Designed miniproteins, single chains, continued (2). Designs and how they scored, part 36

Each design is a single chain, and the fold is of that chain. pLDDT is the mean over its residues in the fold that is shown.

## One batch from the design tools (miniprotein)

Design m5228
Fold by ESMFold2-Fast:
Structure m5228 (fold): chain A 77 residues (1-77)
Amino acid sequence: SLVSKIGKKMDEMKKAILEGNYFEAIKIQSEIMSLINERPDIKEQAQQLIQQFVDAANNGDVKKADQLKQELLDLVK
C-alpha cells in the first residue's frame, strides 16, 4: 500500500539523517515526494509534515520525528 511504502521510506530517511548520510536522505526524500504526488488532495499538508520530520530528525528529536511520521501516515490513509 502507499501507506506502507511511505512508512518504510520515512524510517530509512530518519536513519540516513541520524547517521549523517545526507545524500541518501535527499534521495529518499525525493522518493517520498514522488509517492505523495499520487495524492494531490493532501500534497501541500504532506510536504509540510515531511519538512517538519526532516527538521526534527536533524535536531535528533526522534520522538517528534516518529510523531510526525504517524501524522503523515494517518493523512495518507
Scores: mean pLDDT 87

Design m5229
Fold by ESMFold2-Fast:
Structure m5229 (fold): chain A 99 residues (1-99)
Amino acid sequence: PITVTDEEAESLINDMIRMLEGLGSLPRFEFSPYEKQSLDFLARVMELAGNRKGAEALRRLRETGDPEAAREAARLLREAYEKDKKGLIEALNQQLQNA
């Protein structure tokens, strides 16, 4: 397991938001097993941060490849970041330690 700095965590969160926003701009598609693993990781981060809706949106995206689920996940992740950046960074580091 690794721990990232606050700056690294913020960069990763912003990259994840941009990735989800990008997915929301594409037609429906199918994810590789590795892409699904990345979505599972992010869903667990959202759960640890107390954002059940965000975790649900990410799991729906993983299962369906629905761009609407990607847009919802991006919105909820951005909202979590804006409301409680520290809590989201702590959840990310906790999941990295447990992965």
Scores: mean pLDDT 82

Design m5230
Fold by ESMFold2-Fast:
Structure m5230 (fold): chain A 66 residues (1-66)
Amino acid sequence: SRKEEAERSAAASRAAAEAGDAAGAGTLHWQMAKVSGNEELAKKASQAAADGDAAAAYEYGVQAAK
């Protein structure tokens, strides 16, 4: 379900953020968005990760996984 995928994505993103890995968080969310077809949200998550904004990468990734 979308809730389970969002929860899994959120947990993995939180773990990456705790490790200081904003790029890793964005990469996971990009993969999830590609599977769901939300390419625009995937691009936003990737850009936020590149900017070092783990919180924004997390937010866009969770929305992409919905």
Scores: mean pLDDT 64

Design m5231
Fold by ESMFold2-Fast:
Structure m5231 (fold): chain A 87 residues (1-87)
Amino acid sequence: SMAEDEKILKEIREGTIRLTGLVISAIGAELDGNLDEALRLLEEAIETAERIKELAEQLSDEKLKEQIISSSTSMIDLLRERKKQLE
């Protein structure tokens, strides 16, 4: 329903804000040479992006669902590659 989609989208918005903060913090840790902290923050960012994808799978709006799943999948792949480069 529209009301359930609005509730899910609110959680996705909150998750996206958290994800953005984690990515910015990970970049800061990299610039400071704190690789252990950068890896920890990237792992939290990956988990947050995976949660956004899981929430999007519950949307009844197929167009929004596909868009958010596609965007979160691309973000997860990018964050995993970045983490691998720092290991």
Scores: mean pLDDT 91

Design m5232
Fold by ESMFold2-Fast:
Structure m5232 (fold): chain A 80 residues (1-80)
Amino acid sequence: SVEEDFKELIERLKTATPEEALAMLTEASNRYDKLLKSEKDPNSEKAKKYFQYNVDLGAAILALVLGLPVEKIIETLEKI
C-alpha cells in the first residue's frame, strides 16, 4: 500500500547518509507528486494522502538542506 511504501522509506532512511537521504526523499516526493497529479478526484482520500505526503517530504527535504540531521527528519516523519 501507499502507507506501507511510506513506512519502508522511513526504515531505509535509518541507515542513510545525508546525501542518500536527500536523494531518497526527493525521489519519494516526485513519486507522490506524480500519483497526486494522476488522481481524477482531488477531494478523494487518496489525493489528500498523496498531497500530505508530498508536503511532509518537501518540509523534510528543506530541513535536511538547512542542516538538520537525518535522525531528526526520521523522528518527524514517523509521527505521520
Scores: mean pLDDT 84

Design m5233
Fold by ESMFold2-Fast:
Structure m5233 (fold): chain A 80 residues (1-80)
Amino acid sequence: SSSRRVARRAAEALRELADHYETRLGNEKSAEIFREAAKRLEAGEDPVRVLEEAAEKLKKLGDETGANALRQIARVARRE
């Protein structure tokens, strides 16, 4: 379904973000949030909810850039 394709692409993007944050930025906490969100998406949880919850966790860590990136992905997912 369209929702499954969106979830798979979002999970791929989140794993790339996790690798970037850990390897390039040294931000392991944000990387963990991205990886957990990717696992939840791969498990078939609602993509919009997963992404919005992960964005809130990133915001609480002070990672507004990461949070905003996830909100943009969630906006695309909502249109599917």
Scores: mean pLDDT 82

Design m5234
Fold by ESMFold2-Fast:
Structure m5234 (fold): chain A 94 residues (1-94)
Amino acid sequence: MEELKEKTLEAVIEAVRAGLEKLGADPQTIDRAVELVREAAKNPEKAVEATRFLREIDPFLGTAVGVALGLMFESEEKAKLAYEIAKRVLERLK
């Protein structure tokens, strides 16, 4: 479902914001990361750039986001798995 992919993207973006805030990243860095993730959701080629940017800040966060973005492009069932992972990461960051 298209709504599931949208919810997954929103959950990933929220996890990125929460994770970067916890790491003490500047608002400009958080905004740039969110923009890269949104671009990656529209263009899989941009997922590599988003993953590299986040890995330079935190290897765990970068890898987790890369996996979630990859799963979103595979199938509806895998997009649901990505959503569940993003939500659990977000809960752990609060």
Scores: mean pLDDT 75

Design m5235
Fold by ESMFold2-Fast:
Structure m5235 (fold): chain A 72 residues (1-72)
Amino acid sequence: SMADKEKKRQLAKALGILLAEATAKKLGLTVQSIEINETDNSVTVTATGDKGVVTVTIDLNTGKITVEVKKL
């Protein structure tokens, strides 16, 4: 149902934020901003910090989670 898809998206968003913040903390990054991009098929969370950027992408169809780190 559409309600179940929305719940899945909200859970993916929460998980993405937690993973981005946890990854930034592990790397010693001070998070300055968090951007969230939601689509019907994915949630992408981008945490931008003083020393780099952490991007977490969650595919809502496959459940695949990708974490990417770019050091500045």
Scores: mean pLDDT 85

Design m5236
Fold by ESMFold2-Fast:
Structure m5236 (fold): chain A 95 residues (1-95)
Amino acid sequence: MKIHNLLVAASLHLVAASLDPTADREKIEKARQLLFEAGKAYDEGNYEEAIKKFTEAKNLIDEMLATEDLSPEARAALEGAKGIVEEMIKILKEK
């Protein structure tokens, strides 16, 4: 899959999580900002910076997923975003 399509899908999962009151909205907005910065780096051909920003976003999602009080819906949305971010990192490392 193209990185642009995966970036949109990951962003939509983070938006879905942000609508849930059990999710940390500030961390979600930070993760979304990191995804946008990673997408910009990718468009500029800076794959190392893109991987770094995707990895930072993944780490924030992992921190949120460690929270035991997440709703099942928020957890599913964050797990979806994490999986897509991991796939983007894998694609860029295989380039």
Scores: mean pLDDT 84

Design m5237
Fold by ESMFold2-Fast:
Structure m5237 (fold): chain A 66 residues (1-66)
Amino acid sequence: MKEKLARDLAETYLYLEEQSTDPELIERARKAIRNEAKKRGVSDELFDKAYEEVKANRDEVLARRR
């Protein structure tokens, strides 16, 4: 399901943002995740919506990722 995939990719990106202080690595990861989302049929709109939902539940998401 595209919504679940978008959420998983958004959670991965949020985790990388929280774990890294390297702007170049974060930017590279952002582009890679956006590109992967497009290849799997996830629109930018769907990804952005998932990212906002993931940010709203930040503590729970980060707990799942350690």
Scores: mean pLDDT 75

Design m5238
Fold by ESMFold2-Fast:
Structure m5238 (fold): chain A 64 residues (1-64)
Amino acid sequence: GLAAGRRAVRRVAERAGVSQRQAEALLAQMGDTSPATAAEELSRLSEEEQEAVAEFLRDVYVPR
């Protein structure tokens, strides 16, 4: 549901050290879908899969 998607995006963004907006935008782009749909799909992933997404977001948005 919408609330679960919002919580998942917030959690993943916090783990990655990026803004919730940055996380939503990249996930929507990767899935070729809306931010709301991408958030809902993220909420269905396991904790391990969500951690992998957080690492990917960090690599994209936090350049060395």
Scores: mean pLDDT 77

Design m5239
Fold by ESMFold2-Fast:
Parts: C-alpha cells; sequence; structure tokens
Structure m5239 (fold): chain A 70 residues (1-70)
C-alpha cells in the first residue's frame, strides 16, 4: 500500500468508529450499528481502489475497535 492509501484507511476507520459511537448514543442496536458501519467502510475503501485483502484487514481492525467501545 502507498502512504496515501494507508492514511485513507486510517481516516475511514476513524470516521466509522465515530459514526458507530453516534449510532449507539442514538439508541441503535450495537449489532445493527456494527453491520451498517462495516458496510459503509467496505464501500468507501472499494471506491478508493484499496485491494480486497487490505479491506478485509481494515474491517477486522474496525470490528476489534468497535467491540472495545460496546
Amino acid sequence: LSEEQRELIRKIIEEGTRRFQEMLDAGVDPREALREVAIEVVKKLTEKGIPQEDIALAVQELVRRLHQLS
């Protein structure tokens, strides 16, 4: 991955984590919030041309972070 792609992955994961917290604060079920955020992250990374293997790793990191917030 390029430095630009790594920075992009980091920002998108940060955005997803923030959105997850907002959804929990709004009373959304944690399981539904996690699913929705993961779908949005995959879509954004795919649109930016990130390889599928790196998208999978980014989703694993996202899920790990979201579980710690639940």
Scores: mean pLDDT 84

Design m5240
Fold by ESMFold2-Fast:
Structure m5240 (fold): chain A 116 residues (1-116)
Amino acid sequence: MEEIRERIPPLVERLSDPDPEVRREAALELGRIAREHPEARPLLVEAGAVPPLVRLLSDPDPEVRRAAAYALGALSFGEARKLVIEAGAVEPLERLLSDPDGLVRAAAIAALDALG
């Protein structure tokens, strides 16, 4: 938990990196933390991960959009689910159902299913 807590703020900062590969890796790692460590979901929310992840759903890079959808889906449980909805994730995720990239569409379907 302490090691995970220290890793979260740098990953949230990297969601705004000019390099799409850095943004993609940061979003995937935050999603992995949320999936593998459900107890860390409040820490991700408190670190401000949700608003930048919602913004990345509109990223020009399809790999970044896919990673953001995955991360938001992984966060969409318990109290964190309500915060993902309140951050306005539903409308951008619904737009991704029409994304030209099939893997982005699949990630959006999974994230919306997790939101209920």
Scores: mean pLDDT 87

Design m5241
Fold by ESMFold2-Fast:
Structure m5241 (fold): chain A 84 residues (1-84)
Amino acid sequence: SDEQQRRQDVARRYGDRVRRLSKELVDKIQEKVPLTQDQRDQLFDRLYYTYLSLLATPGMSVDRAEKLVEKLSPTILEIVKRNA
């Protein structure tokens, strides 16, 4: 799909940085909310792919994507808690 193509292109350019940012956010969340290993893995994966989707948007910066992911993180966490 077009979404998968855009995510693959972004992953090639930003993958390492986005992986680091996603892990840092998971670590920050777990300081306040106890998470199982499965919940941490799912949260990381969802944050990672959310970053890639945002960075596929024309004109999107990493800093802007980071702010948007932080804003979305409570919703993503709620999904993980219900499905992990």
Scores: mean pLDDT 83

Design m5242
Fold by ESMFold2-Fast:
Structure m5242 (fold): chain A 104 residues (1-104)
Amino acid sequence: MELYQEAVRHMYEGKLQEAIKALAQDSIISSEELLKDPSISEEQKKLAQARIEVAKEVLANGGTEEAIKKVLEEAKANGDELKAKVAEGMLKEIEWLKAYAEAA
């Protein structure tokens, strides 16, 4: 997706916050598109909704790595396993993008 490619570019340029914001926006758009597909499972719908919620909360908290960690901590405190997994996934994706940008 275009926003994901923008996130990769920002990481290559050392712009971590811009990369996180682009990833969060991509997650919202992709998940909203997925929710429009009537053939998806209930598990896929719940996961898409969790991705939208995590991404919106990350953006509301400034689109930083610290914002993602805060969302993860709040999800764990509330017993929201799905939101916690989504936030952990976002942190892992950022680590992958950092490693990829450093190697390029």
Scores: mean pLDDT 80

Design m5243
Fold by ESMFold2-Fast:
Structure m5243 (fold): chain A 65 residues (1-65)
Amino acid sequence: ATATATGPKLGGGGAASAAGEAAKGVGHRFRVEAIPSDTVAVIEASSEEGARAAAEGAKRAGEEA
């Protein structure tokens, strides 16, 4: 579902703030990754915040690398 990418990109401060909040979600993800690295789908069910943060981080990483 990559049709509208204007909100997060719009806010320079918003983008930085969103990245900070995404980092918090990723913290929860590290706990689950300690078990299996294949538990990406499970993270979404157990922690929507972590799953969403991971998805956003992946998109950002794709732009950089």
Scores: mean pLDDT 45

Design m5244
Fold by ESMFold2-Fast:
Structure m5244 (fold): chain A 79 residues (1-79)
Amino acid sequence: SMEQRRAEIYAEATLTLYRMLLWVVKSDPDADIDAAIKLLEESKKKTLEYLKEMNAPEEVIKRFEKEFEEILAELKKLK
């Protein structure tokens, strides 16, 4: 459905923004890593709520969660 395609695009765009943020944080010696972690976790919660509201396929939700955890793990290594 169009809603499912929208959910896939939204999830992928959001993950791309998280990866860009991770890259920026890695490049900035003054970056507040704790603040970045908190913002990403709050964004993940809201994104999952929106994906569920859109009736996103389980595959999309699982891929988003998996890739988010990989990004978060990389961010936490910077502490």
Scores: mean pLDDT 86

Design m5245
Fold by ESMFold2-Fast:
Structure m5245 (fold): chain A 73 residues (1-73)
Amino acid sequence: MSEEELEREINESLLLMLLSTYGKDDDEVDVAEVIEEFRRMGFEDVAAYLEETVKAPTATVQELKDLVAPYVR
C-alpha cells in the first residue's frame, strides 16, 4: 500500500508535468504524439487508455489532464 501510494503520486506528478510542457490548458495537442510520448516514457497502460478514449486527432491539454488524473489515482 505505501509503495503503491508513492508510485501513484510520482506517476501523477510526472504525467501532469509532461502534459504541462505541451502548453496551456486550452492549447490543442496531437493526441497520437502524446500517446507515443507516454509509451516512450513507459506509461503503456495510460497510452492505451487515451488511444481507446480519445477518438479525435487533437485534444486540449486540460482534456488530457482530466482523462489521465482518474487513471493514475
Scores: mean pLDDT 71

Design m5246
Fold by ESMFold2-Fast:
Structure m5246 (fold): chain A 55 residues (1-55)
Amino acid sequence: LEEERKRLDTVVAEAAKRSPEAAQQGRDAANQHLSRLERKYQEELRKKIEELLKS
């Protein structure tokens, strides 16, 4: 997740050099993507913890 966030931050910084609107769109898209990854990661962790508690 941290590596993904850093890569997206770099892309947004490059877009910001061209226009602030492009940077804002990039940031919004990056935040949405990271939120999806975080939700999937948390779901997998909860599932693993539940399995461990049952065994």
Scores: mean pLDDT 73

Design m5247
Fold by ESMFold2-Fast:
Structure m5247 (fold): chain A 69 residues (1-69)
Amino acid sequence: EAEPPWSPELEAEMEAALAAGRAAIEAGRATPEQIAAMKARLEEQLERARAERREVSARVVEGQLAVLD
């Protein structure tokens, strides 16, 4: 099975996504439906990452979910 492919690109994407998510929520730019859809996707990714013991991926998704809370 594929392992989590950590790279500078992936790390930059994670940081950018967290910053964008936080900014969108703070500015009220994201609709409730968009936030709900993002949370659903992240929850699915978290469950899969945990089932596959992908610790780094799980931590990233947990951080993204915390921003959307």
Scores: mean pLDDT 69

Design m5248
Fold by ESMFold2-Fast:
Structure m5248 (fold): chain A 67 residues (1-67)
Amino acid sequence: MLELLLKGAEAQLKGGEAGKELLKEGPLEAASTQALPGGVRVVTLTVNGKEYTITLDTETGKVEVKK
């Protein structure tokens, strides 16, 4: 299950410039995931010891990366 979440997050990150640079720094490690109302998911990722928060809107397909 964690591998599927990591692959999903990786695919979303590949869609943005900031995400492509992040993927070059090292493998993604999922720290947590949380479901919010309206099909929104929040995923906390760790890359090279740094945490990033990714917000996924599954209804609109919108992705936000916060560091």
Scores: mean pLDDT 64

Design m5249
Fold by ESMFold2-Fast:
Structure m5249 (fold): chain A 93 residues (1-93)
Amino acid sequence: SEKLEELVRILKEAMEKVLPALEGKEIPEEEREKIFEESGEFQREYQEGDFEETGEEAIELLDTIIEVAEKLGAPQEAIDALREARERIEELL
């Protein structure tokens, strides 16, 4: 599905922008575990080819990453990129 591919591309581009901004910052273990679990749920839905479920899991993952980025004082540009990705994915659903 072209919509599923676009959704994954949006998420990937946002992650590529935020990960360097979080480099060297200590993410609390509880938040790391939550990100790992939500990433796993996203991957499962993506492999099943369910567009709506993949989108919902992507939004949950982005919401968690946004909270972590804000708590760790990531640059506003990185946070804005995550928020834009979330809105774009929500509009695709």
Scores: mean pLDDT 82

Design m5250
Fold by ESMFold2-Fast:
Order: C-alpha cells, then structure tokens, then sequence
Structure m5250 (fold): chain A 103 residues (1-103)
C-alpha cells in the first residue's frame, strides 16, 4: 500500500471504532481498543512515508459483538501533528438494522 492508502485506511478504521463505541459494543471479532491501536500504527507508518493529512469516508454495514448489524456512515480526518496522529470524526451516523438480521 502507498503511504496515502495507509493513512486513509487508518482514518476508516478509526471511524469504525468510533461507531462501535457510540453503539456501546465492540465489532464482531475485535475490540474497539484493538482497532484504535491498529489505526494509530497505520497512521504512524503513513507519517514515516511523508503523509501529513488524509480523509476517509466510510459507508458500510458492520456486525457488532452483540449481534446487532448497523449501517455506518462516517467521515474521519487524520492529521500528523508533532509526529503523532490526531483523528477527528467529522461526521458519524449509525442506523441499526431490525432485530433478527442474522449474519
């Protein structure tokens, strides 16, 4: 992946973590903390590649650890400030699907 693709992937992952946190759950198969840690690592790798800022827009369906399925629509920006990634959730919309939407 290019450094810019790493930065955009980091922003997208942070958006998914923010959505799960807002829903009061983890994502299926992973914790919010693990996703946030992965996003930070990818953003740091992107910074080493010379990226200073990136934005990602996410519009997808995710299954939460409690079995709920939600549509996530999020725009997240990552900036490298003093060598460290700073994530900003510009917008976040969650739509819960009806109960019984089995995987």
Amino acid sequence: MSAEQLARTAAALYGLAAAARAAGADLEGTTVEDIERLALGLARAAAEGGVKEAEATVDTYVQLSDGRVVRVRATVRVRIEDGEPVFTVESLELTELPAGAAP
Scores: mean pLDDT 83

Design m5251
Fold by ESMFold2-Fast:
Structure m5251 (fold): chain A 71 residues (1-71)
Amino acid sequence: SENDVLADLALQEAARLLQETEGVPRERGRRLFMEFSNKVQELADTLSPEEMKKKIQELLEELRKRLLELG
């Protein structure tokens, strides 16, 4: 589905953010990535593609902020 493609792209971007953010402890970074992944997967089953795009943007920005708090 379109949401499966959007979820895959979001997970790729989240992995990139984790890799590029300095000072993040491995275990905490992995936990944040898993939380993000689980949230995106849950939303993919319930939201329209338009709502999914908006929510992914919000979740990626929140992930970025949380990763910066760990560095």
Scores: mean pLDDT 84

Design m5252
Fold by ESMFold2-Fast:
Structure m5252 (fold): chain A 81 residues (1-81)
Amino acid sequence: SAETKRFIEGLESALELAKTLDPSSARALVLRALDEAYEHAEKLGLDKEELERIRREALTSSAAEQLELLERVIKKLKEIA
């Protein structure tokens, strides 16, 4: 849908911006993006339980691992869009 495509574009923008920020700011941006994906999971056709696991993993992950988790969510959305 157009809404799903716009949401994916927003997540991709957040990912690219996070790569240019300091670790603390990057962390805040990635965690927010993952929280938004979780809140919109049902509308996006995503597995809410899988997103909760990813979101929880992100809390204990390094900055690099957090970027990889966001990339994983983006990839899943593109596969079902």
Scores: mean pLDDT 83

Design m5253
Fold by ESMFold2-Fast:
Structure m5253 (fold): chain A 72 residues (1-72)
Amino acid sequence: VREEARKLAEEAGKLSVEETVKLTREGIEKFKDLSDALLFTTLVADAAGKSSEEAANAVSGLGRDFLLSFFT
């Protein structure tokens, strides 16, 4: 989980916001466990924010949306 998030975050600095969002969504689906998915999105958003505020905001939004869907 942490390693996958770090690799995606490193890619985020090179990728467009759209690609970062797509890869983050795929990562969320891969883990499926609430805690793992939240950790993944949090780590990606945190690291992406270092290079791209837009990417960080988009990833953060995905994590929040996933959290809401998981509890409903």
Scores: mean pLDDT 67

Design m5254
Fold by ESMFold2-Fast:
Structure m5254 (fold): chain A 73 residues (1-73)
Amino acid sequence: METDLKIIGLVIRAVGSYLEGKVEEAVKDFEEAADIARQSGDEETARRYYNLGAQVAEDAGLKEIAEKLREKA
């Protein structure tokens, strides 16, 4: 449950940052959530959050970051 709680906390923070227009912070939190999920062996959850972070980055014009996140997914 420790890993799950950390992922949930990061995702909630990412959504909050996104709603405030803090796109870089939102993307960073989605990437960290995905990295933690992958380290715990949950590849499906990791891929989901990498793709969400990439989409948020792309919509904001952060193409290099979006490409890196898609490669990790």
Scores: mean pLDDT 83

Design m5255
Fold by ESMFold2-Fast:
Structure m5255 (fold): chain A 82 residues (1-82)
Amino acid sequence: SSMENLARGIAAALLGIGAGAESTFAGDHEGAAEVAERGIELARETIETGDEVAQEAAKVGLEVAEKALEAARAGGDGLAAA
């Protein structure tokens, strides 16, 4: 299971990074939020089931994905309020 947990941790980190980039450059708040939510879900699962290495990778992904989700939601709310 170590390889699966590592893959999940890495995937979570990459999804979080991707969501941050999409939110910053594309202005697609809905798409960015979807990617970030997937990253958060994957990271949370990896933290629960993973070994120490997978957990550390997932924690990085979780932090990035959470910040990306907050940014995406804030942007979406700002546009709806305007």
Scores: mean pLDDT 67

Design m5256
Fold by ESMFold2-Fast:
Formats: sequence, structure tokens, C-alpha cells
Structure m5256 (fold): chain A 72 residues (1-72)
Amino acid sequence: AMVAAAEAPVLDPADSPEERGEKAAEHARRTVLETKHEGAAAELLAYVAKTLSEDEYNKVVAAALEAIQEVK
């Protein structure tokens, strides 16, 4: 199942790609750390991939991978 939209990071088109990527990355990292569930990060990444540009998505992936390494 996909992550609920209510849990998605706030992504304002008026924000810079760097700012949107930063917010999405922080949300992904926090989700993994709080749930301690690698699958939650994967579902979140799949969900935001439909919303984010490729450049923004790369920042989210990096943050999620860091959190996954921490949770392990």
C-alpha cells in the first residue's frame, strides 16, 4: 500500500527545487527513523516520485538511504 497523502511532505511549486527536495528528504528520513521500517521508506519514495522532479527525488533517496542505514 502507498503512504497516505496526509503524510506527504509539503511541496510548494513556488519554492526552489533545493527547498522542496530538502523538505521531502527530511520527511522521508523522519518516517524511516520513527517507524524503523525500511518498507515505509520504499513506499514513501515511490509515492513522492510521482510528485517530485528527478532532481528533487535524488535528494529524498539520499536522505532515506541514510536513515535506513541508521535503523538497519
Scores: mean pLDDT 62

Design m5257
Fold by ESMFold2-Fast:
Formats: C-alpha cells, structure tokens, sequence
Structure m5257 (fold): chain A 72 residues (1-72)
C-alpha cells in the first residue's frame, strides 16, 4: 500500500483546517449550510482521514458538528 509521506500528511492536515475555516465563514455569513459549505466540510473530513491522525479526525468531526449547530 502507498502510505503518505510525513510532508503529505502535514499538508493534508493544513488543508483540512483551511477548508473548515472557509466552511465556518460561509455559515457565519449565510446562517445556513450551503452546498458549498457542505462540500468543504466533507473534503476536510477526507483530508483529515488521509493524515492518519485519529485524534485530528475526531477534532475535525467535532468542528463540523459545531458548524452545523451554528446554522440552526
């Protein structure tokens, strides 16, 4: 199996955080989960999974839940 390098894992983590920030800004501005915000959150979760960091995956999932709660 092809495993990501440490550099690729770090890039995936940074990418996930950036996508979550963009989703949070969209939800803050619109007050709702737009298709764009949902896509960004899904992409962030996939990047977090690719990082191989289980704690980071849990953190990203919790942040997604908080973003969804803010849209109510």
Amino acid sequence: SLEPTPEQREADRAGAEELLKQAEEIVKKTGKITSRAASLMTAAMLLAANSGDEEFVKEVRERVKKIEEKAK
Scores: mean pLDDT 82

Design m5258
Fold by ESMFold2-Fast:
Structure m5258 (fold): chain A 71 residues (1-71)
Amino acid sequence: MKEEGLKKLEEARKEIEKRIAPYRDQWNEAIDAAVKTLKAAVDGVLGDREKASEEAQKWNEKANEIEKKIK
């Protein structure tokens, strides 16, 4: 399950980076901090599918919050 957990976190990371990319200049520091935390989560929870799922959901919520504040 290590491979599956990593894949899920990488997909979440790519989706969040795509969602926030248009707003990056406006929220640069907060976005960079969020991306760093997500990368640390990928390294820390390799092989844990359930934790990977929870982290992905948290990051989707954070991306939605950033979009709401900008729009």
Scores: mean pLDDT 65

Design m5259
Fold by ESMFold2-Fast:
Structure m5259 (fold): chain A 100 residues (1-100)
Amino acid sequence: NQQAIDALEGALDLAENAKRAAEAGNLDGAIGLARQAITLLKHAISLSTSEEAKKLAQQGLEYTQQAILALRKGDTDSAIEYLDKAIEYVKQAIETLKKS
């Protein structure tokens, strides 16, 4: 699923940039980047034929959504923690598809 891998890699880059923006105190920038990551994660889930990769990408999606909620509250520490979890799950989804 090269198209699913490409979407997940794009989501990973956006999530990592969202984390960097949050660490820099740019909460609005972090929210915008995280929303773009959600769009690509939803696209990757729709493209994937691997049930395991779909579940991992869904976890990444859920943690990215929790990060946005934390950012909206100004809870930067929780947002960074949620983004770290989202990044981990997206990396696992990519590796699962590469092994398929």
Scores: mean pLDDT 91

Design m5260
Fold by ESMFold2-Fast:
Structure m5260 (fold): chain A 70 residues (1-70)
Amino acid sequence: SVADVQRQRELLQTRILLLELVTNVERDFAQRSGDPALIAQAAAWEAQNAQLIQQLNQQIAALDAQIQQL
């Protein structure tokens, strides 16, 4: 149903928001530490999280297309 697809979309959107929050917290912690190794690690995690967010956005786009067909 449209309602089921909308709930799935909301769950994916919530996951994106949580990934963005975690990324910001990790980056801020690393920057405040002044540790080059932690800064490099946080940058690597940020890149990985950005890729995951892109994949989640692609899934949302597929659900949006499904709603348009219903």
Scores: mean pLDDT 88

Design m5261
Fold by ESMFold2-Fast:
Structure m5261 (fold): chain A 105 residues (1-105)
Amino acid sequence: NLKEKLLELINKLEEKIKNSKLLSEEEKKELLEQLEIAKEIIKSLPDDVTIDSPEVLLVAKLIIYLSYKVKGKTISVDELEELMEKVYNAKSEEEFLNILEKLLE
């Protein structure tokens, strides 16, 4: 189930943000607010949503951005576009999720 797996990735990011030694308390608050928006987007999606959905792609972009923030980095526009190109070209739900999961390692 794509929705459940996306929520699992967001919950993993939430824990990484909360436990980060690289982020200030103010930065954590801002990123957790962005993460709540991503959760609301996912919860609004139909159960048969696919990786081609614009809302799923928007959530993927947010996960990529937040994965860099957890590491104390701001992703460049060029790096974000490169990673989103890989996301757009994913041939399966498994490949799509593996791209995002690897960023959270």
Scores: mean pLDDT 85

Design m5262
Fold by ESMFold2-Fast:
Structure m5262 (fold): chain A 72 residues (1-72)
Amino acid sequence: MKALEALVEAGFSEDVARETVAELKRLGPKPTQEEIDRLARRLVEKEPSLSYDEARLAVTQAAFLLEIEEKE
């Protein structure tokens, strides 16, 4: 599963998911918990039907998947 797919499965629109993946790539392969929390808060502002906990879990999973994808 790709990071983009994980975010879309969590309930974010494809556009919001793409923006989040781009930001995670900018942060690098090991984002801090604070960076993840900041992204999750921004996601909830764009998609308020989703809880902060759901957004945080989705961002964490996406970051993990991007680290695997960016092996080099």
Scores: mean pLDDT 76

